# Designs tried in a protein design run: designed miniproteins, single chains. Part 20

Each design is a single chain, and the fold is of that chain. pLDDT is the mean over its residues in the fold that is shown.

## One batch from the design tools (miniprotein)

Design m672
Fold by ESMFold2-Fast:
Structure m672 (fold): chain A 109 residues (1-109)
Amino acid sequence: SEEEKREKELAEAALEGFEEGKRIAEEGSKEEIEALIAKGRAAAAEIKALQEKNPVLNEEEFEKLKELLRDYAAGLAAEALTWIKENKDEEALKELEERYKEEKELFEK
């Protein structure tokens, strides 16, 4: 259905965002990490406003939601992975990476 297609596209956008967030957490500067976290938080506010304003999204609104979801997922991943790394919780990081890999494989089939 159209709804199932949109759910898949949103999940793919979230996974793309997570991958970028992971990259920035591993390779980025402190300033880049903080900027991405701030961008993700701003995206979360815009997602909430978009959903409250219009429960049925048109194509343009849906494309904007995908962009915002990528930013939100990237910021969330960067914050979580940086916190885990700084707190030396290697088991939590490994579990998160394994869950991400399993989710990615489900969408690549």
Scores: mean pLDDT 78

Design m673
Fold by ESMFold2-Fast:
Structure m673 (fold): chain A 98 residues (1-98)
Amino acid sequence: SAEEKILEVVKEKVPELIEALKAGDYRTANLIADDLVKEIIRIGIENKLSWDEIEELFRKAIEYIVKELEKHLTPEQVELVRRNLEDMLEFYKRLIEA
């Protein structure tokens, strides 16, 4: 399913994201986050999901990411990463719909 594929991508990318953030390598962290958002959108579109369905699965993915990041980062840092991921999704949605 699309949900299973998204979960696989998230589980693969989250450890890499954590290591980049812990190292202070914010360039690499941003590239990983960007790739993750793009992969979620790609999976959703290829599986003929509506944007509402993609956004629901993305929110589930963010909750998983946040729980993993909370083990390593401050609450403020976690909230900044959450907002960045949400902003990336909105940006790509608008770009694709244009």
Scores: mean pLDDT 88

Design m674
Fold by ESMFold2-Fast:
Structure m674 (fold): chain A 86 residues (1-86)
Amino acid sequence: MKAAEYRKKAYEAAEKALEYVKKGDYELMDKHIREAVEYAVKAEPDNEVVRNGAEYALWELENRDLPEAERRALHEAMVAEVQAAK
């Protein structure tokens, strides 16, 4: 039950981050990426796919200075991994 709730919140945060990327609001995107990562890890702490998605999200935040197109492609990959929490 709690794991399913965290997974739902992770998915919702990831979708919201995608919405902000489409709007060019990378500050709000970063906020929602952090939320998605936190909830995904709480839902399945032992899931390697979720941990890899978390690493990608953190890498993207640290490499904010990359070109927009490259960051966008990496963000899409990260969201896919967060959603694949099973």
Scores: mean pLDDT 68

Design m675
Fold by ESMFold2-Fast:
Structure m675 (fold): chain A 80 residues (1-80)
Amino acid sequence: SAAEQRFDALLAELEALIEQIRARIAAGDLDGAKALVERADAIVQEMGALIKAHNLDPSRADALLRRAREVAAELAALES
């Protein structure tokens, strides 16, 4: 379905963003990393809306959502 195709596209975007956030953190670009975390949050919100509206399997996102939380926590710790 169109909803499943959109969800798959969002999963791919989130995975790419997590890698970009890690690269920005490694480069010391914390402001750039923050901007990417805000974009990742928007993707997570859209994914949640699609799951709810179209009864999609949320477990397909579990590993990426865990990785997103881990990288956000890493960034927060560096700014403490």
Scores: mean pLDDT 86

Design m676
Fold by ESMFold2-Fast:
Parts: C-alpha cells; sequence; structure tokens
Structure m676 (fold): chain A 77 residues (1-77)
C-alpha cells in the first residue's frame, strides 16, 4: 500500500535530515576552531575537516530530498 511506502520515505528523509544537521554542526565546530587558530597549517587542517563534514551533510541532504520527492510522487499518484 502506498501509505506504507510514503511513511517509509518520510522516515528515511527525517533520519537523513537529522544526520545532515549533525554533520553541519560538526563542520561549524571545526570552522569556529579554524577561525580561532593562529597557526596557518593547523587552520588549514581544521578547514579541511570542516569540508569533509559539509560534504557528508550535502550527501544526506540530497538523500532526504530524493526521499521527500518519492513520498510526494506516491501521494500524487
Amino acid sequence: EAERRIAFYEHTARADEKGAKIENEKAQSYLDEAKAETDPQKRAELTKKATIYQNNAKILEDGAERSRAEAEALRAA
């Protein structure tokens, strides 16, 4: 039944959205540390870590968007 698949996609989207938020919070933490860091090499390393978490967040955000789109398509059908 479509309602069960809709619920599944909505659940998956919420999980990915929550994951993306956590990854973005970690990225922001590293960016804040980088801003306070006076050593250019250590600042670059912190910025690189922030970029990894930002990329992880984007993957999760894209996944959530796809899951939301699937749920909407099933509602429209």
Scores: mean pLDDT 88

Design m677
Fold by ESMFold2-Fast:
Structure m677 (fold): chain A 57 residues (1-57)
Amino acid sequence: SPLAQAEAAIDARLAELEAQIRQESERLNLSQSRLDLLLDATRGVADIRRHVVRKAL
């Protein structure tokens, strides 16, 4: 279904962004608390996208 495809795309993009955030965190030597904040923010945006897609489709 279009909804399932959209949710799968959001999940795939979230996984890609989390990997990029972890790599950049290691490169910049960020603290664990800063990494956790960035991951939580990224997950929150993905949750908003899922909510919008579920209501639109």
Scores: mean pLDDT 85

Design m678
Fold by ESMFold2-Fast:
Structure m678 (fold): chain A 74 residues (1-74)
Amino acid sequence: MRDQLRQQGDQLVEQGKQLFQQGDYLGALSKLSEASRLYEQSGDTQRAQQVRQQMDDLGTQHRDEIIEQLRRQS
């Protein structure tokens, strides 16, 4: 179970990275948020913290783009 959660988290991080490279910052944050949750459930608090740091950095560096994407979703 835990190994499967970690593997799913790894896949979500990769999907988030691809979305980030496409300029879909909201989509990237969504995938990273899911990955962080799965890492926490697997007991991998270090990876969960690393992903949260990546989310914070992304949110800070691309704030205006994220706000615009959120407005378009709403």
Scores: mean pLDDT 83

Design m679
Fold by ESMFold2-Fast:
Structure m679 (fold): chain A 94 residues (1-94)
Amino acid sequence: MEKLEEIRKLFEELLETDPAKAYWVLIEIESIINGYELKNTEKLKALIEKHADDPALKEEIRRRFEGIMRLFEEGVITDEQIDKALEILKKAKE
């Protein structure tokens, strides 16, 4: 339970400080949950940066993040995947 609160807090702080990085981190977490591998991460980061100033992007990021949190809260995601999501968020703050 405390891990989910920490994930939410870290993500909200990141979204406020660096929306582009928050979006990148969100995509990494989604890839872990959905079991796909991200190809050409440099191009993806560049595309995100071009849209970082769009208010609609922040709303999309929040909506998708809330979807992930729902999956965590419903117990659909394994503890290992939750731990990996937390690790990604902690590294993003470095």
Scores: mean pLDDT 76

Design m680
Fold by ESMFold2-Fast:
Structure m680 (fold): chain A 95 residues (1-95)
Amino acid sequence: MTPEEAAKKLREMFEIDIEALREMGADEETLEELEKLAEKAVEAAKKGDLESLYKYTKEFARLALLSLGVPEKEAEELAEQAAKRVVEMAKKLIA
């Protein structure tokens, strides 16, 4: 898989998550913020910027979980885990 194909797959995954949240009743302002975070994460992945990829993926996951009523502490822990998984996937694709 090329880096460009990997970034495209990552964007498609974020789009699926955003649509799922829309179906679950997330407000439009939250969805717009999630779209911005997804774009920043995808651009970081294209550049090989794993630090920014981690940061924006974590912020995306945290905001998504909070929008679903997950308590703040649990949302932070789950978001950290999700961001670590995404960075590990990116590392395997770059190697």
Scores: mean pLDDT 82

Design m681
Fold by ESMFold2-Fast:
Structure m681 (fold): chain A 120 residues (1-120)
Amino acid sequence: EVYKLYLNLASVYLLLGKYEEAEKAFLKAHQILLEEGKATEDFLPLYAQILSELYKLTGNEEKAEEYLKAALDAQEKLSKEIKPELADLYNLLGNIYKLQGKYEEAINAYKKAIEAGNTN
């Protein structure tokens, strides 16, 4: 519902080059994800896509890492099983760690992405 609308709003601001407005819209979606947890699972791939685009355009990998860890922590509290919807989040986290030279952390994140992607 409102979560998806904020992600779509962030996407349009990114297309317009309005990165500050895009980040504000994304942060509103991020807050809803942390508060509503399971209700946001279907849109986690869109969340990962918007966050990936935002950090590529702003160069703020540290901030993207913070948002991803908070989102993953919130999802882990809902289930001990790694859900397929988390695959894109773990893959993005692995990409961020790789760019930072944190290869051991990147390997662990990619393994979790593979585990999520292999659930039927």
Scores: mean pLDDT 78

Design m682
Fold by ESMFold2-Fast:
Structure m682 (fold): chain A 72 residues (1-72)
Amino acid sequence: AKKLSDTAKTILKLIKSGTLAPGQKVTVAALAELLSVSAGTVSAALNELVDAGLLTKNTLGSLTYYTITAAA
């Protein structure tokens, strides 16, 4: 789906306000702690932002992280 959840919109607002900088790497766990929401909720929101082209999902071995794009 191309529509963003409230959690995805909150993350996007943090990117636009400069709280999350372009090129910054974030994990599901770090954002779940920051936003006080479940890891599952954050994971869904991050995947929505990846689908929207605002984040890039990366995997390094067993570590999964998301990179904030300059387009956001």
Scores: mean pLDDT 78

Design m683
Fold by ESMFold2-Fast:
Parts: C-alpha cells; structure tokens; sequence
Structure m683 (fold): chain A 103 residues (1-103)
C-alpha cells in the first residue's frame, strides 16, 4: 500500500542522512558515497516494483540534496574518489528524476 512505500522511502532518506553524518565523524567520504549509491539503486528497484512514481520522485529529490551536500563536504576534504562516486550518483539521480517527471 502507499503507506508502506512512503515508509520505505523515508527509511532510505534517513539511511542517506546517516551516511552523511558518519562521513563527518569518520572522514570516510568514499564509504558514504558508496552507501548513497546503493540507496539510490534500492530506490530505483522500489519504484519499479511498486509503480509509485510520486513517492519515488520525492525520495529522489531528497537523495539529490543529500548527495549534493556529500559532494560539497568531499570537495572540502579533498577526497577525489568520493567526489567522483558522488558526481556519478548525482547524474544517476538526475536521470531518475527526469524519467519520473515524464510519468
């Protein structure tokens, strides 16, 4: 049901926020970039399985904001691997948002 999908999307967003916080605490921005990349793939699967494009779009827009914050933090830290991975994740999110807006 719609309540289950929104709860799962909120859970994915909270996991992404947790990854951002963990990067600040540990300095491991590359681990955070990899985790957010996995979360985006989980969101894509959830959208495919449920057809809930509205809730999926909300999730993608929140994950984009979190990934953009991680990119800024990774740039300040000089973590080139995290910068690369986070840019790839943002491009993936942008393609997902564009696809969902057409549905």
Amino acid sequence: GKNKVINKVIGLVLRAIGALIDAELTGDYTAAAKEIGKIVKELERLIEETGDYETGLFGAEQLKKIAEQLLDNAKKAGDEEAIKLTKETIERIDKLIAKLKKK
Scores: mean pLDDT 90

Design m684
Fold by ESMFold2-Fast:
Structure m684 (fold): chain A 90 residues (1-90)
Amino acid sequence: KVDEYIELFKERLKELGVEPTEEQLKAMREAFERVIKRAKEAGLTDEQIDAILETVVGQAALDAANGMTPEEIVKAVEAIADDLIERAKA
């Protein structure tokens, strides 16, 4: 569920000494929901989806800690997710 990945995002960001903004949390929730939907539509298993989201969440937290805007983070997250979904389908 997307709530688990939002909690993971918050935990990863806290480990980096940064508190997420409400705008970042909203943008990440929407992005993670889209990634989950696309992975399910691609026929991936729950285990494959979880592995992709763990990677994507980790990168999103690093990008947020480095001061990227919500739009920049979403673009980076979607690009990584697209690549990982295509690789998982092979």
Scores: mean pLDDT 85

Design m685
Fold by ESMFold2-Fast:
Structure m685 (fold): chain A 71 residues (1-71)
Amino acid sequence: SEEEEKAKEYVDKAGTALVLGRRDLARQYLDKAFEINPEVAKKYAREAAENLEKQGFTDAAAELRRWADEH
């Protein structure tokens, strides 16, 4: 769906922002994803975290998982 696709786009932007150390920007993107579709945003954030961890971005992955678990 359009909402699902848009929520995933914002989560992807948040992941990139976290890799770049831009935590405040990442939170803004995650907040937008959650506003659009909270369940898709949380589920995709966990999937994105797994992918980031495989790439060695351990801190960014931990931030995404923590955000998903706290919401």
Scores: mean pLDDT 89

Design m686
Fold by ESMFold2-Fast:
Structure m686 (fold): chain A 69 residues (1-69)
Amino acid sequence: SEAKRNEELAKQALDAMEEAVRAALEHPEYRELLVESALRYAEHAGKLSGKAEEYKARGEKLAAEALAA
């Protein structure tokens, strides 16, 4: 179904952003960009999946990981 595809796409988008954040953790010059990107991806994933609270929490966690690097 369309809803199932949208949920899967949302998960893939956030998983890809998580990989990007962790791959770039050794580059402090990208920290601000990674924080902003993590939050933006989580917002899109939340809208697409209809699970805004869950994706917001995951995006905030990714942003915190980027800030801690």
Scores: mean pLDDT 74

Design m687
Fold by ESMFold2-Fast:
Structure m687 (fold): chain A 59 residues (1-59)
Amino acid sequence: MKPPDTPEAKEGRKLIEKGREIIRKYPDDKEKVLKGIALILDGIGLIIEARLKAEKEKE
């Protein structure tokens, strides 16, 4: 199923992309890697919540 194209899902994807970009640019900088991981986790959380709301709508 296509992921929900809601503002929360869009923001979540942007956070994941930002986090991945930071990690790709600075893989040896542990502080930047941790910040990138935090952004990815925040983005995943937003996407999971958006998907849970979509699944609840189906039920």
Scores: mean pLDDT 77

Design m688
Fold by ESMFold2-Fast:
Structure m688 (fold): chain A 68 residues (1-68)
Amino acid sequence: MDAEIARRAGVSVATARRYRELRAQGLSRAEIAERLGVSRATVSRIARAELEIEVEEGIELIRRAVFK
């Protein structure tokens, strides 16, 4: 999934992977931005891309459960 996040957010796969590691540690968006050396706007883009993927996966799971 890191490649999908990277593609949607316009960052490298390594940056997307590091973002997920830092998020899993419970860091705020501002702290993640500082550790990755990117702007808060870039972190917001990555977070939005991840949320969009999670929503799409949730919709797929619901479709599979409801429609068969």
Scores: mean pLDDT 75

Design m689
Fold by ESMFold2-Fast:
Structure m689 (fold): chain A 71 residues (1-71)
Amino acid sequence: DLSKEALEKAIEAGEKKDLKLAEEGAELGLKAGDSAAAGAATAVKEAIEQGKGEEAAKLLRERKEELLKRS
């Protein structure tokens, strides 16, 4: 469930343009041992810094099930 929580926080962070929430998502992904979830949250953080947070969140929402099946 930590992987799901990490991805949900990453999506929310992108939608809200919240760098702190993106970092929390990355930390949850690492705690879960899920490099894909941690990497996704880090990518959302970078997208927020580039002004593309909402786009990154939308793509991650569409790919969330795929990433969770990888775990």
Scores: mean pLDDT 79

Design m690
Fold by ESMFold2-Fast:
Structure m690 (fold): chain A 76 residues (1-76)
Amino acid sequence: MLLSDEQRRQAARDILTSLKNTPNLTYEDIRSILRRLTDVSESEVQEFYNAVKNNDEDRVIELLEGALARGERARL
C-alpha cells in the first residue's frame, strides 16, 4: 500500500525515535535498517550514519522519507 506524505513523515519520525532509543548504533545496524526500507547505496548508508551521529534529526527524517518513498514504489 502507498503511504501519504504525512504517513511517510510519521513513519520516518517513528524510525528516528527508535534509533535515538537504541544505544551503540553501529554502521552495520544503520545499513540493515535502511536495506529493510529500500535499496540503498553505500554512500547513502554513510550519509545516514553521519546524520545520526551528528544528531541531525532534520537530515535523518529527510533521508528516511526518501527511502520510504522508494520502498513503496518498489512494492508496486
Scores: mean pLDDT 78

Design m691
Fold by ESMFold2-Fast:
Structure m691 (fold): chain A 94 residues (1-94)
Amino acid sequence: SMEELKEILEEFLKEVEEIYKEAEEKNWSDEEVIKRLTEVHKKTLEKLKEAKASEEVIEQFENMFLAALVMFLDKVPIEKIIEELKRLKEKILK
């Protein structure tokens, strides 16, 4: 359902933001951040599949995940990354 997809994507966004904040606080390496983001990606993908998300939703989620990873590696400010991820989430839920 759209309700389940919204909850799953909101939890994903929250976990990504927490990873970015903890990375800044603890001075994590890029490798550690990639590892943590990849773990969240795998869990979220599993939840989306259990919720029977369409192939379109899965593809849009993969684009959202790639944005989270690439923007972080490109040293985009965390606030700007989160803003973009929120926009991508809204696009998925329409």
Scores: mean pLDDT 88

Design m692
Fold by ESMFold2-Fast:
Structure m692 (fold): chain A 54 residues (1-54)
Amino acid sequence: DLIDTLLNSKDTAEKVEAARQLGAQGYTIDDVKEAILKNSTNSAVQTAIGQALT
């Protein structure tokens, strides 16, 4: 589950790839609000979410 990866993975690269794939599948920022909060201090993940999901 890409959302589970984005929330719970310990690997930043896996989280970045999950965000990119979720964006490609049509998910939006509203669909991943919990993941944004969970990764608030991870700048790479925050950037990937912001670029991939609209």
Scores: mean pLDDT 80

Design m693
Fold by ESMFold2-Fast:
Structure m693 (fold): chain A 77 residues (1-77)
Amino acid sequence: MEALLRELERAIRELDVERVRALARELGVPMSDLVAVLQGKRVTSDDPRRAAGLEAAQRAALALSEEDRARLVEALS
């Protein structure tokens, strides 16, 4: 699981839309929740795997500019 979380953070930082979608599916993170996190909203889950994925996405989003976050949100929507 730790390797998947690191890959999700990398995919978000690299704006690799298809890899972000694939890793979100693998971690069980709904696309709507991922988009909300990239928009700066706080989202969590009672499922540990999904919660870890959302936390990783929040961490990666903090490293992105507002323009890069908006670009990724548009691509994932």
Scores: mean pLDDT 82

Design m694
Fold by ESMFold2-Fast:
Structure m694 (fold): chain A 60 residues (1-60)
Amino acid sequence: MERREKALEQARKFVKTAIELGLPKEEIKAMVRRWAREQGFSDEEIEEILAEVDKIIDEA
């Protein structure tokens, strides 16, 4: 749970920066997926992180 919360905070910071740089939504999601996988998150955890990223992008 705590690890997931830290990952979501990092993802939010990254997504905000990526939006400011003009990256497309699908590229942002692909980069987050790759990052989360390299951090050792499970496929289930990655999908949860991506769902939150999707919400952040839609609300920006």
Scores: mean pLDDT 78

Design m695
Fold by ESMFold2-Fast:
Structure m695 (fold): chain A 69 residues (1-69)
Amino acid sequence: MVVFTEEELKERLQKLLEEAFAQLGETASQEELEAPLEEQVLRLLELMGFSEEELERAREELERMLATL
């Protein structure tokens, strides 16, 4: 199981969001980006070996971060 501190998780989520934004945000509106950004970041975290509980927590943090963009 991959265990991260809250700070480490936030840093990884921020970097993944920046990368996903760069790939998806070049020609798309913010509304069009929210769902694919969330899905892409969660997919990457799953591939990195995050547990289901960590994925749920990451999803909540990601939704919060996207809501404050």
Scores: mean pLDDT 64

Design m696
Fold by ESMFold2-Fast:
Structure m696 (fold): chain A 86 residues (1-86)
Amino acid sequence: SLPVLSPEALEHLALASRALEAGDLEAAAAHLEKALELEPENAAALAALGRVYAQLGDLERAREALERALALDPDSPLARGLLAQL
C-alpha cells in the first residue's frame, strides 16, 4: 500500500503540476518544496523537483533532490536518467 499524502501536500502537488503545465518552473519548484516540507520522503516529488531545478540551471540542488529520490526509489528511471545528465 502506498503511503497516504496529507491533503495539504496533495494540494501543493496539484499546484506544482498546474505550474509545470503553464511553464512556470519557479512556481512549480516552490509548490514541490512545500509538498516536501509536509512529506519529506516523497520520491516522485523529489524527482520532479530535481528535474525543475535542473531546468532552472541549479545543478547542485537538482543533484541533491535526485540523489534523495533515488535513495528512496532506486528504480526511478527519471531520477537515474537526470542524474546521468548532471
Scores: mean pLDDT 84

Design m697
Fold by ESMFold2-Fast:
Structure m697 (fold): chain A 72 residues (1-72)
Amino acid sequence: SMAQQLLEEGRRLHRQGQEAFRAGDYERAVDLYEEALGLLHRSLQLQPTPEGQQLYRETRRNLQRALDAIRG
């Protein structure tokens, strides 16, 4: 389904964001997390799932951590 494809792509971008964060590339991590959140939001609008909601919440927390790292 489209919802499942969006969820899988969002998960992929979230993982790439985590790798960027680990590498200290916080600006890239922010961009990747924001893109992931957009896809996950669309997935959840089509089909709300506990898995998608959990991934969305985790991605939001990771985005905030990356933003905090940029701000110092």
Scores: mean pLDDT 92

Design m698
Fold by ESMFold2-Fast:
Structure m698 (fold): chain A 58 residues (1-58)
Amino acid sequence: SALESAFKAFDFDGDGVLTGVELANVARLAQLSAEEVAALGGRIDFAKFQALVARRRP
């Protein structure tokens, strides 16, 4: 899946969690609002990543 490949590419540490710079890259890709990104506390897992990206796509 392209989404799984994207998550692994953003997960530079291989932790299965996106934080800081990794989350910033995802926010740019999915065009998340700055407020929404801040509300996430700077951390998301694959399930949250998949849900956020899927909701932005038609």
Scores: mean pLDDT 70

Design m699
Fold by ESMFold2-Fast:
Structure m699 (fold): chain A 89 residues (1-89)
Amino acid sequence: MKIELSPELQAELEELKARLRAAMAAGREEEAMEALVRALELLGAKEAAEYLRKTYEAYLAGDLETAEKYNKEGLELLEKRLKELAAAA
């Protein structure tokens, strides 16, 4: 049931996971966001990655309503992609 990725892709995802964990622990939200975006792009969830970036940019701009809208849309796209990956396994 685990999707088989190339060893190179698996290594890159593990590196991004480590970077995300370290960035979150240090409060480096921008680095954490970039690690998440890269991981989503590697998993083929490019639209979800784009909405995550838009959410963060809107949040930094103080536009919380736009940030919430993009976050909701991005999460729906991510959930759809995860279901597609699970169904393909």
Scores: mean pLDDT 75

Design m700
Fold by ESMFold2-Fast:
Structure m700 (fold): chain A 95 residues (1-95)
Amino acid sequence: SKEAFEKAKEINERIRKATPEQQVELLAEALSDPEVIKYLDLGTIYDLFPSLELYKEFVEALNKGDPEKLKEILRKLGFSDEQAEKAAEAVAKLP
């Protein structure tokens, strides 16, 4: 939807200007909505990841719709258990 596209665009812009804690919160907001995930620029969020390997695992978990693997990765990024669970629920709804 246009609303989901605009929200994803806004989150991508805010991530570049945010503190590490704010970046985690913004990514958690984006990953809580399957419609927003469709428009999220995964390349733009690469710098949030401490390693290329963790970034690759994240992209693979999203592409496969693997909620348990996604929760493990998000916890390593500083997500709370609640935030990781919401993201996993949203990813489970992806086609």
Scores: mean pLDDT 77

Design m701
Fold by ESMFold2-Fast:
Structure m701 (fold): chain A 77 residues (1-77)
Amino acid sequence: HMKPLKENKTPSEVMLEAVREAARALGPEAQEAADKIYELFKKNKYKISVEEAGAILGAVVRGNFDEALEIAEKAMK
Protein backbone atom coordinates (compact mmCIF):
# COMPACT_ATOMS: atom_id res chain seq x y z
CA HIS A 1 0.00 0.00 0.00
CA MET A 2 3.02 2.32 -0.28
CA LYS A 3 2.59 2.93 -4.03
CA PRO A 4 -0.47 2.61 -6.34
CA LEU A 5 1.75 1.42 -9.24
CA LYS A 6 0.17 -2.05 -9.40
CA GLU A 7 -3.25 -0.42 -9.71
CA ASN A 8 -1.89 1.69 -12.60
CA LYS A 9 -1.17 -1.35 -14.79
CA THR A 10 -3.49 -1.78 -17.76
CA PRO A 11 -5.77 -4.86 -17.76
CA SER A 12 -3.79 -6.16 -20.76
CA GLU A 13 -0.49 -5.93 -18.83
CA VAL A 14 -2.08 -7.75 -15.87
CA MET A 15 -3.30 -10.52 -18.19
CA LEU A 16 0.15 -10.88 -19.79
CA GLU A 17 1.72 -11.22 -16.33
CA ALA A 18 -0.92 -13.89 -15.55
CA VAL A 19 0.05 -15.75 -18.76
CA ARG A 20 3.71 -15.86 -17.67
CA GLU A 21 2.78 -16.96 -14.13
CA ALA A 22 0.43 -19.70 -15.39
CA ALA A 23 3.15 -20.91 -17.78
CA ARG A 24 5.65 -21.25 -14.91
CA ALA A 25 3.26 -23.71 -13.24
CA LEU A 26 2.45 -25.66 -16.44
CA GLY A 27 6.00 -26.56 -17.45
CA PRO A 28 8.64 -25.94 -20.13
CA GLU A 29 6.38 -26.02 -23.22
CA ALA A 30 4.09 -23.40 -21.65
CA GLN A 31 7.09 -21.32 -20.54
CA GLU A 32 8.52 -21.35 -24.09
CA ALA A 33 5.18 -20.25 -25.55
CA ALA A 34 4.75 -17.51 -22.91
CA ASP A 35 8.31 -16.24 -23.54
CA LYS A 36 7.65 -16.03 -27.29
CA ILE A 37 4.39 -14.16 -26.66
CA TYR A 38 6.14 -11.77 -24.25
CA GLU A 39 8.95 -11.02 -26.75
CA LEU A 40 6.42 -10.30 -29.51
CA PHE A 41 4.52 -7.85 -27.28
CA LYS A 42 7.74 -6.30 -25.93
CA LYS A 43 8.79 -5.43 -29.50
CA ASN A 44 5.35 -3.87 -30.15
CA LYS A 45 5.14 -1.98 -26.80
CA TYR A 46 2.26 -4.13 -25.50
CA LYS A 47 -0.32 -2.87 -28.02
CA ILE A 48 -3.06 -5.41 -27.25
CA SER A 49 -6.63 -5.31 -25.95
CA VAL A 50 -7.69 -6.92 -22.67
CA GLU A 51 -9.92 -9.29 -24.69
CA GLU A 52 -6.95 -10.50 -26.77
CA ALA A 53 -4.76 -10.83 -23.65
CA GLY A 54 -7.52 -12.86 -21.97
CA ALA A 55 -7.85 -15.12 -25.01
CA ILE A 56 -4.07 -15.77 -24.91
CA LEU A 57 -4.26 -16.63 -21.20
CA GLY A 58 -7.18 -18.99 -21.83
CA ALA A 59 -5.35 -20.78 -24.65
CA VAL A 60 -2.19 -21.21 -22.52
CA VAL A 61 -4.07 -22.66 -19.51
CA ARG A 62 -5.90 -25.08 -21.86
CA GLY A 63 -2.54 -26.23 -23.27
CA ASN A 64 -3.29 -24.77 -26.72
CA PHE A 65 0.08 -23.05 -27.09
CA ASP A 66 -0.15 -22.82 -30.89
CA GLU A 67 -3.51 -21.02 -30.56
CA ALA A 68 -2.04 -18.64 -27.95
CA LEU A 69 0.84 -17.74 -30.32
CA GLU A 70 -1.56 -17.20 -33.25
CA ILE A 71 -3.71 -14.82 -31.16
CA ALA A 72 -0.58 -12.93 -30.03
CA GLU A 73 0.76 -12.58 -33.60
CA LYS A 74 -2.59 -11.28 -34.87
CA ALA A 75 -2.96 -8.88 -31.92
CA MET A 76 0.40 -7.16 -32.56
CA LYS A 77 -0.73 -5.60 -35.88
Scores: mean pLDDT 71

Design m702
Fold by ESMFold2-Fast:
Structure m702 (fold): chain A 65 residues (1-65)
Amino acid sequence: ISAEKAREALRKMAELEKNEILKQILLDAAERIKNEEGGRNALESAAKHLKNEEAKKIAEEALRE
């Protein structure tokens, strides 16, 4: 997965998140992605820890590409 695609996925997950603290964490994570490995790690963390099923699905789908 490209760094840009990982950042886009994290921003989409942030849009679905109702908790303002988690939303900010996802947005900050997106801005900190500098390479493909960083993007993959951020998406794996989000998929593992998020309880929102739609957001989790976005992370898993991005990781499959």
Scores: mean pLDDT 78

Design m703
Fold by ESMFold2-Fast:
Structure m703 (fold): chain A 86 residues (1-86)
Amino acid sequence: KPPRITLYSVDEDGRPVREEVTSVEELRRAGRRFGLPESTVRRAVEALERGESIVVAADRAAAELMGQDAERERERLGLEPPPAPE
């Protein structure tokens, strides 16, 4: 199965937008549209080359919404929050 990158962004209304990309070229185009840092695009390319599916947040607001969405999903499933990163 080809790996997929799920790209999270925020539209003009502040709503989270989700796009899936399956190729390096598609990822680079989406990165330009959403203003992703070159380092973030590079890391996503490396994950795609390893055959990993990952989620990438386009900016700080998208990362916050993605984190809130993940927290709500964990609450819905009754899971404990992950330990603080070291």
Scores: mean pLDDT 66

Design m704
Fold by ESMFold2-Fast:
Structure m704 (fold): chain A 88 residues (1-88)
Amino acid sequence: METYKVRVTFTADDGRVFTGDGTLTTENGIKSPATVTGTFTDQETGETYEGTLNITNLKKVSDNVYEGDGTLTLSDGRVYKGKVTVYV
């Protein structure tokens, strides 16, 4: 397994936006399936939660930038599906 320090922007299917800082874990290179564990800030409320983002369909879109589909699970029990941008 490989780990990378990342920041993420996650846009939920309902339009809610989270920004996060954490660790991306993957098997070999920056590919799906991948998981980000770290802290996520709800842009509507400004509140920060520990969370896990499970990423599928991860694609390189530019140098150090990847996009995919994700499921974000927050420490308060909320679960969101949406789109993720990962900055490595």
Scores: mean pLDDT 85

Design m705
Fold by ESMFold2-Fast:
Structure m705 (fold): chain A 98 residues (1-98)
Amino acid sequence: EEKAAVEFRARLIVLDTKRYLEAHPDMTPEEIIRVLKLTGENLLTLAREAGVPEDAIEELKKMFEEAVERIKTASPQEAREIALETLDKMEKLLFEAL
């Protein structure tokens, strides 16, 4: 029950962010980083609230931080692809850690 509620909230956070990125195809890498930071912070907060182990939280944080660094040197198209890929990986890692 509680795990299902956390999974549902994580799916909504990720889905809302993906929809936002799709609605704004002209976003710069800097704008994509801002969106990813907000989403990453929300997912990390949810993970901590859900009692996810600290090592899994560190993996989520590392994945998020590595994506931000990759986006800084990426083209706008590559930045979007990195952000979408990272959101999918973060969601999967969170579900595995629950």
Scores: mean pLDDT 85

Design m706
Fold by ESMFold2-Fast:
Structure m706 (fold): chain A 75 residues (1-75)
Amino acid sequence: MIERVLEVVKETLAPQLSPSTIEAIVKELRKALEDIDESDIHAIQKKVIEVLTSYNVPEALRTRVAIEVYLVLKE
C-alpha cells in the first residue's frame, strides 16, 4: 500500500516540480509513513500534506495530491 501511495504522489507532482525535489519528497514520505497504520487513511493524508508543506509545495497541488492519495487508499 505505501509504495502505491508514493507512486501516486510522484505521478501527481511530476509535471509541476523538478525530479530532484520529487525524489527528496518521496524519500521523506517513505520514512514518515513507516510508523503509520496503513488502514488510517486520514493519518496518511495528513502526513503527506505535512511533508509537502515542508517542501513549500503550493496549496492547490497539495490538495490534489491528498485527493489522489485518498482515492488509492479507499481501494
Scores: mean pLDDT 80

Design m707
Fold by ESMFold2-Fast:
Structure m707 (fold): chain A 70 residues (1-70)
Amino acid sequence: VTLTALGESTSVSGAAGESGSASLSGTALTEDGVPLSVSASASGTAGAAEAARQATVAAGQEQARALLAA
């Protein structure tokens, strides 16, 4: 099962060797068009911004799959 969130946004901050953070928020639709909010965030240090972003997106996708299964 795959899900695309409407109004999804991601943000990443940080620099190599510094603190990094990533957040994802959006509205996902079930098969019946019911809107569900999804959000995930991650933070780290030492060039972690991109890794945090990827982890945050993956976590958000897992949350969306769990919501679709309910």
Scores: mean pLDDT 53

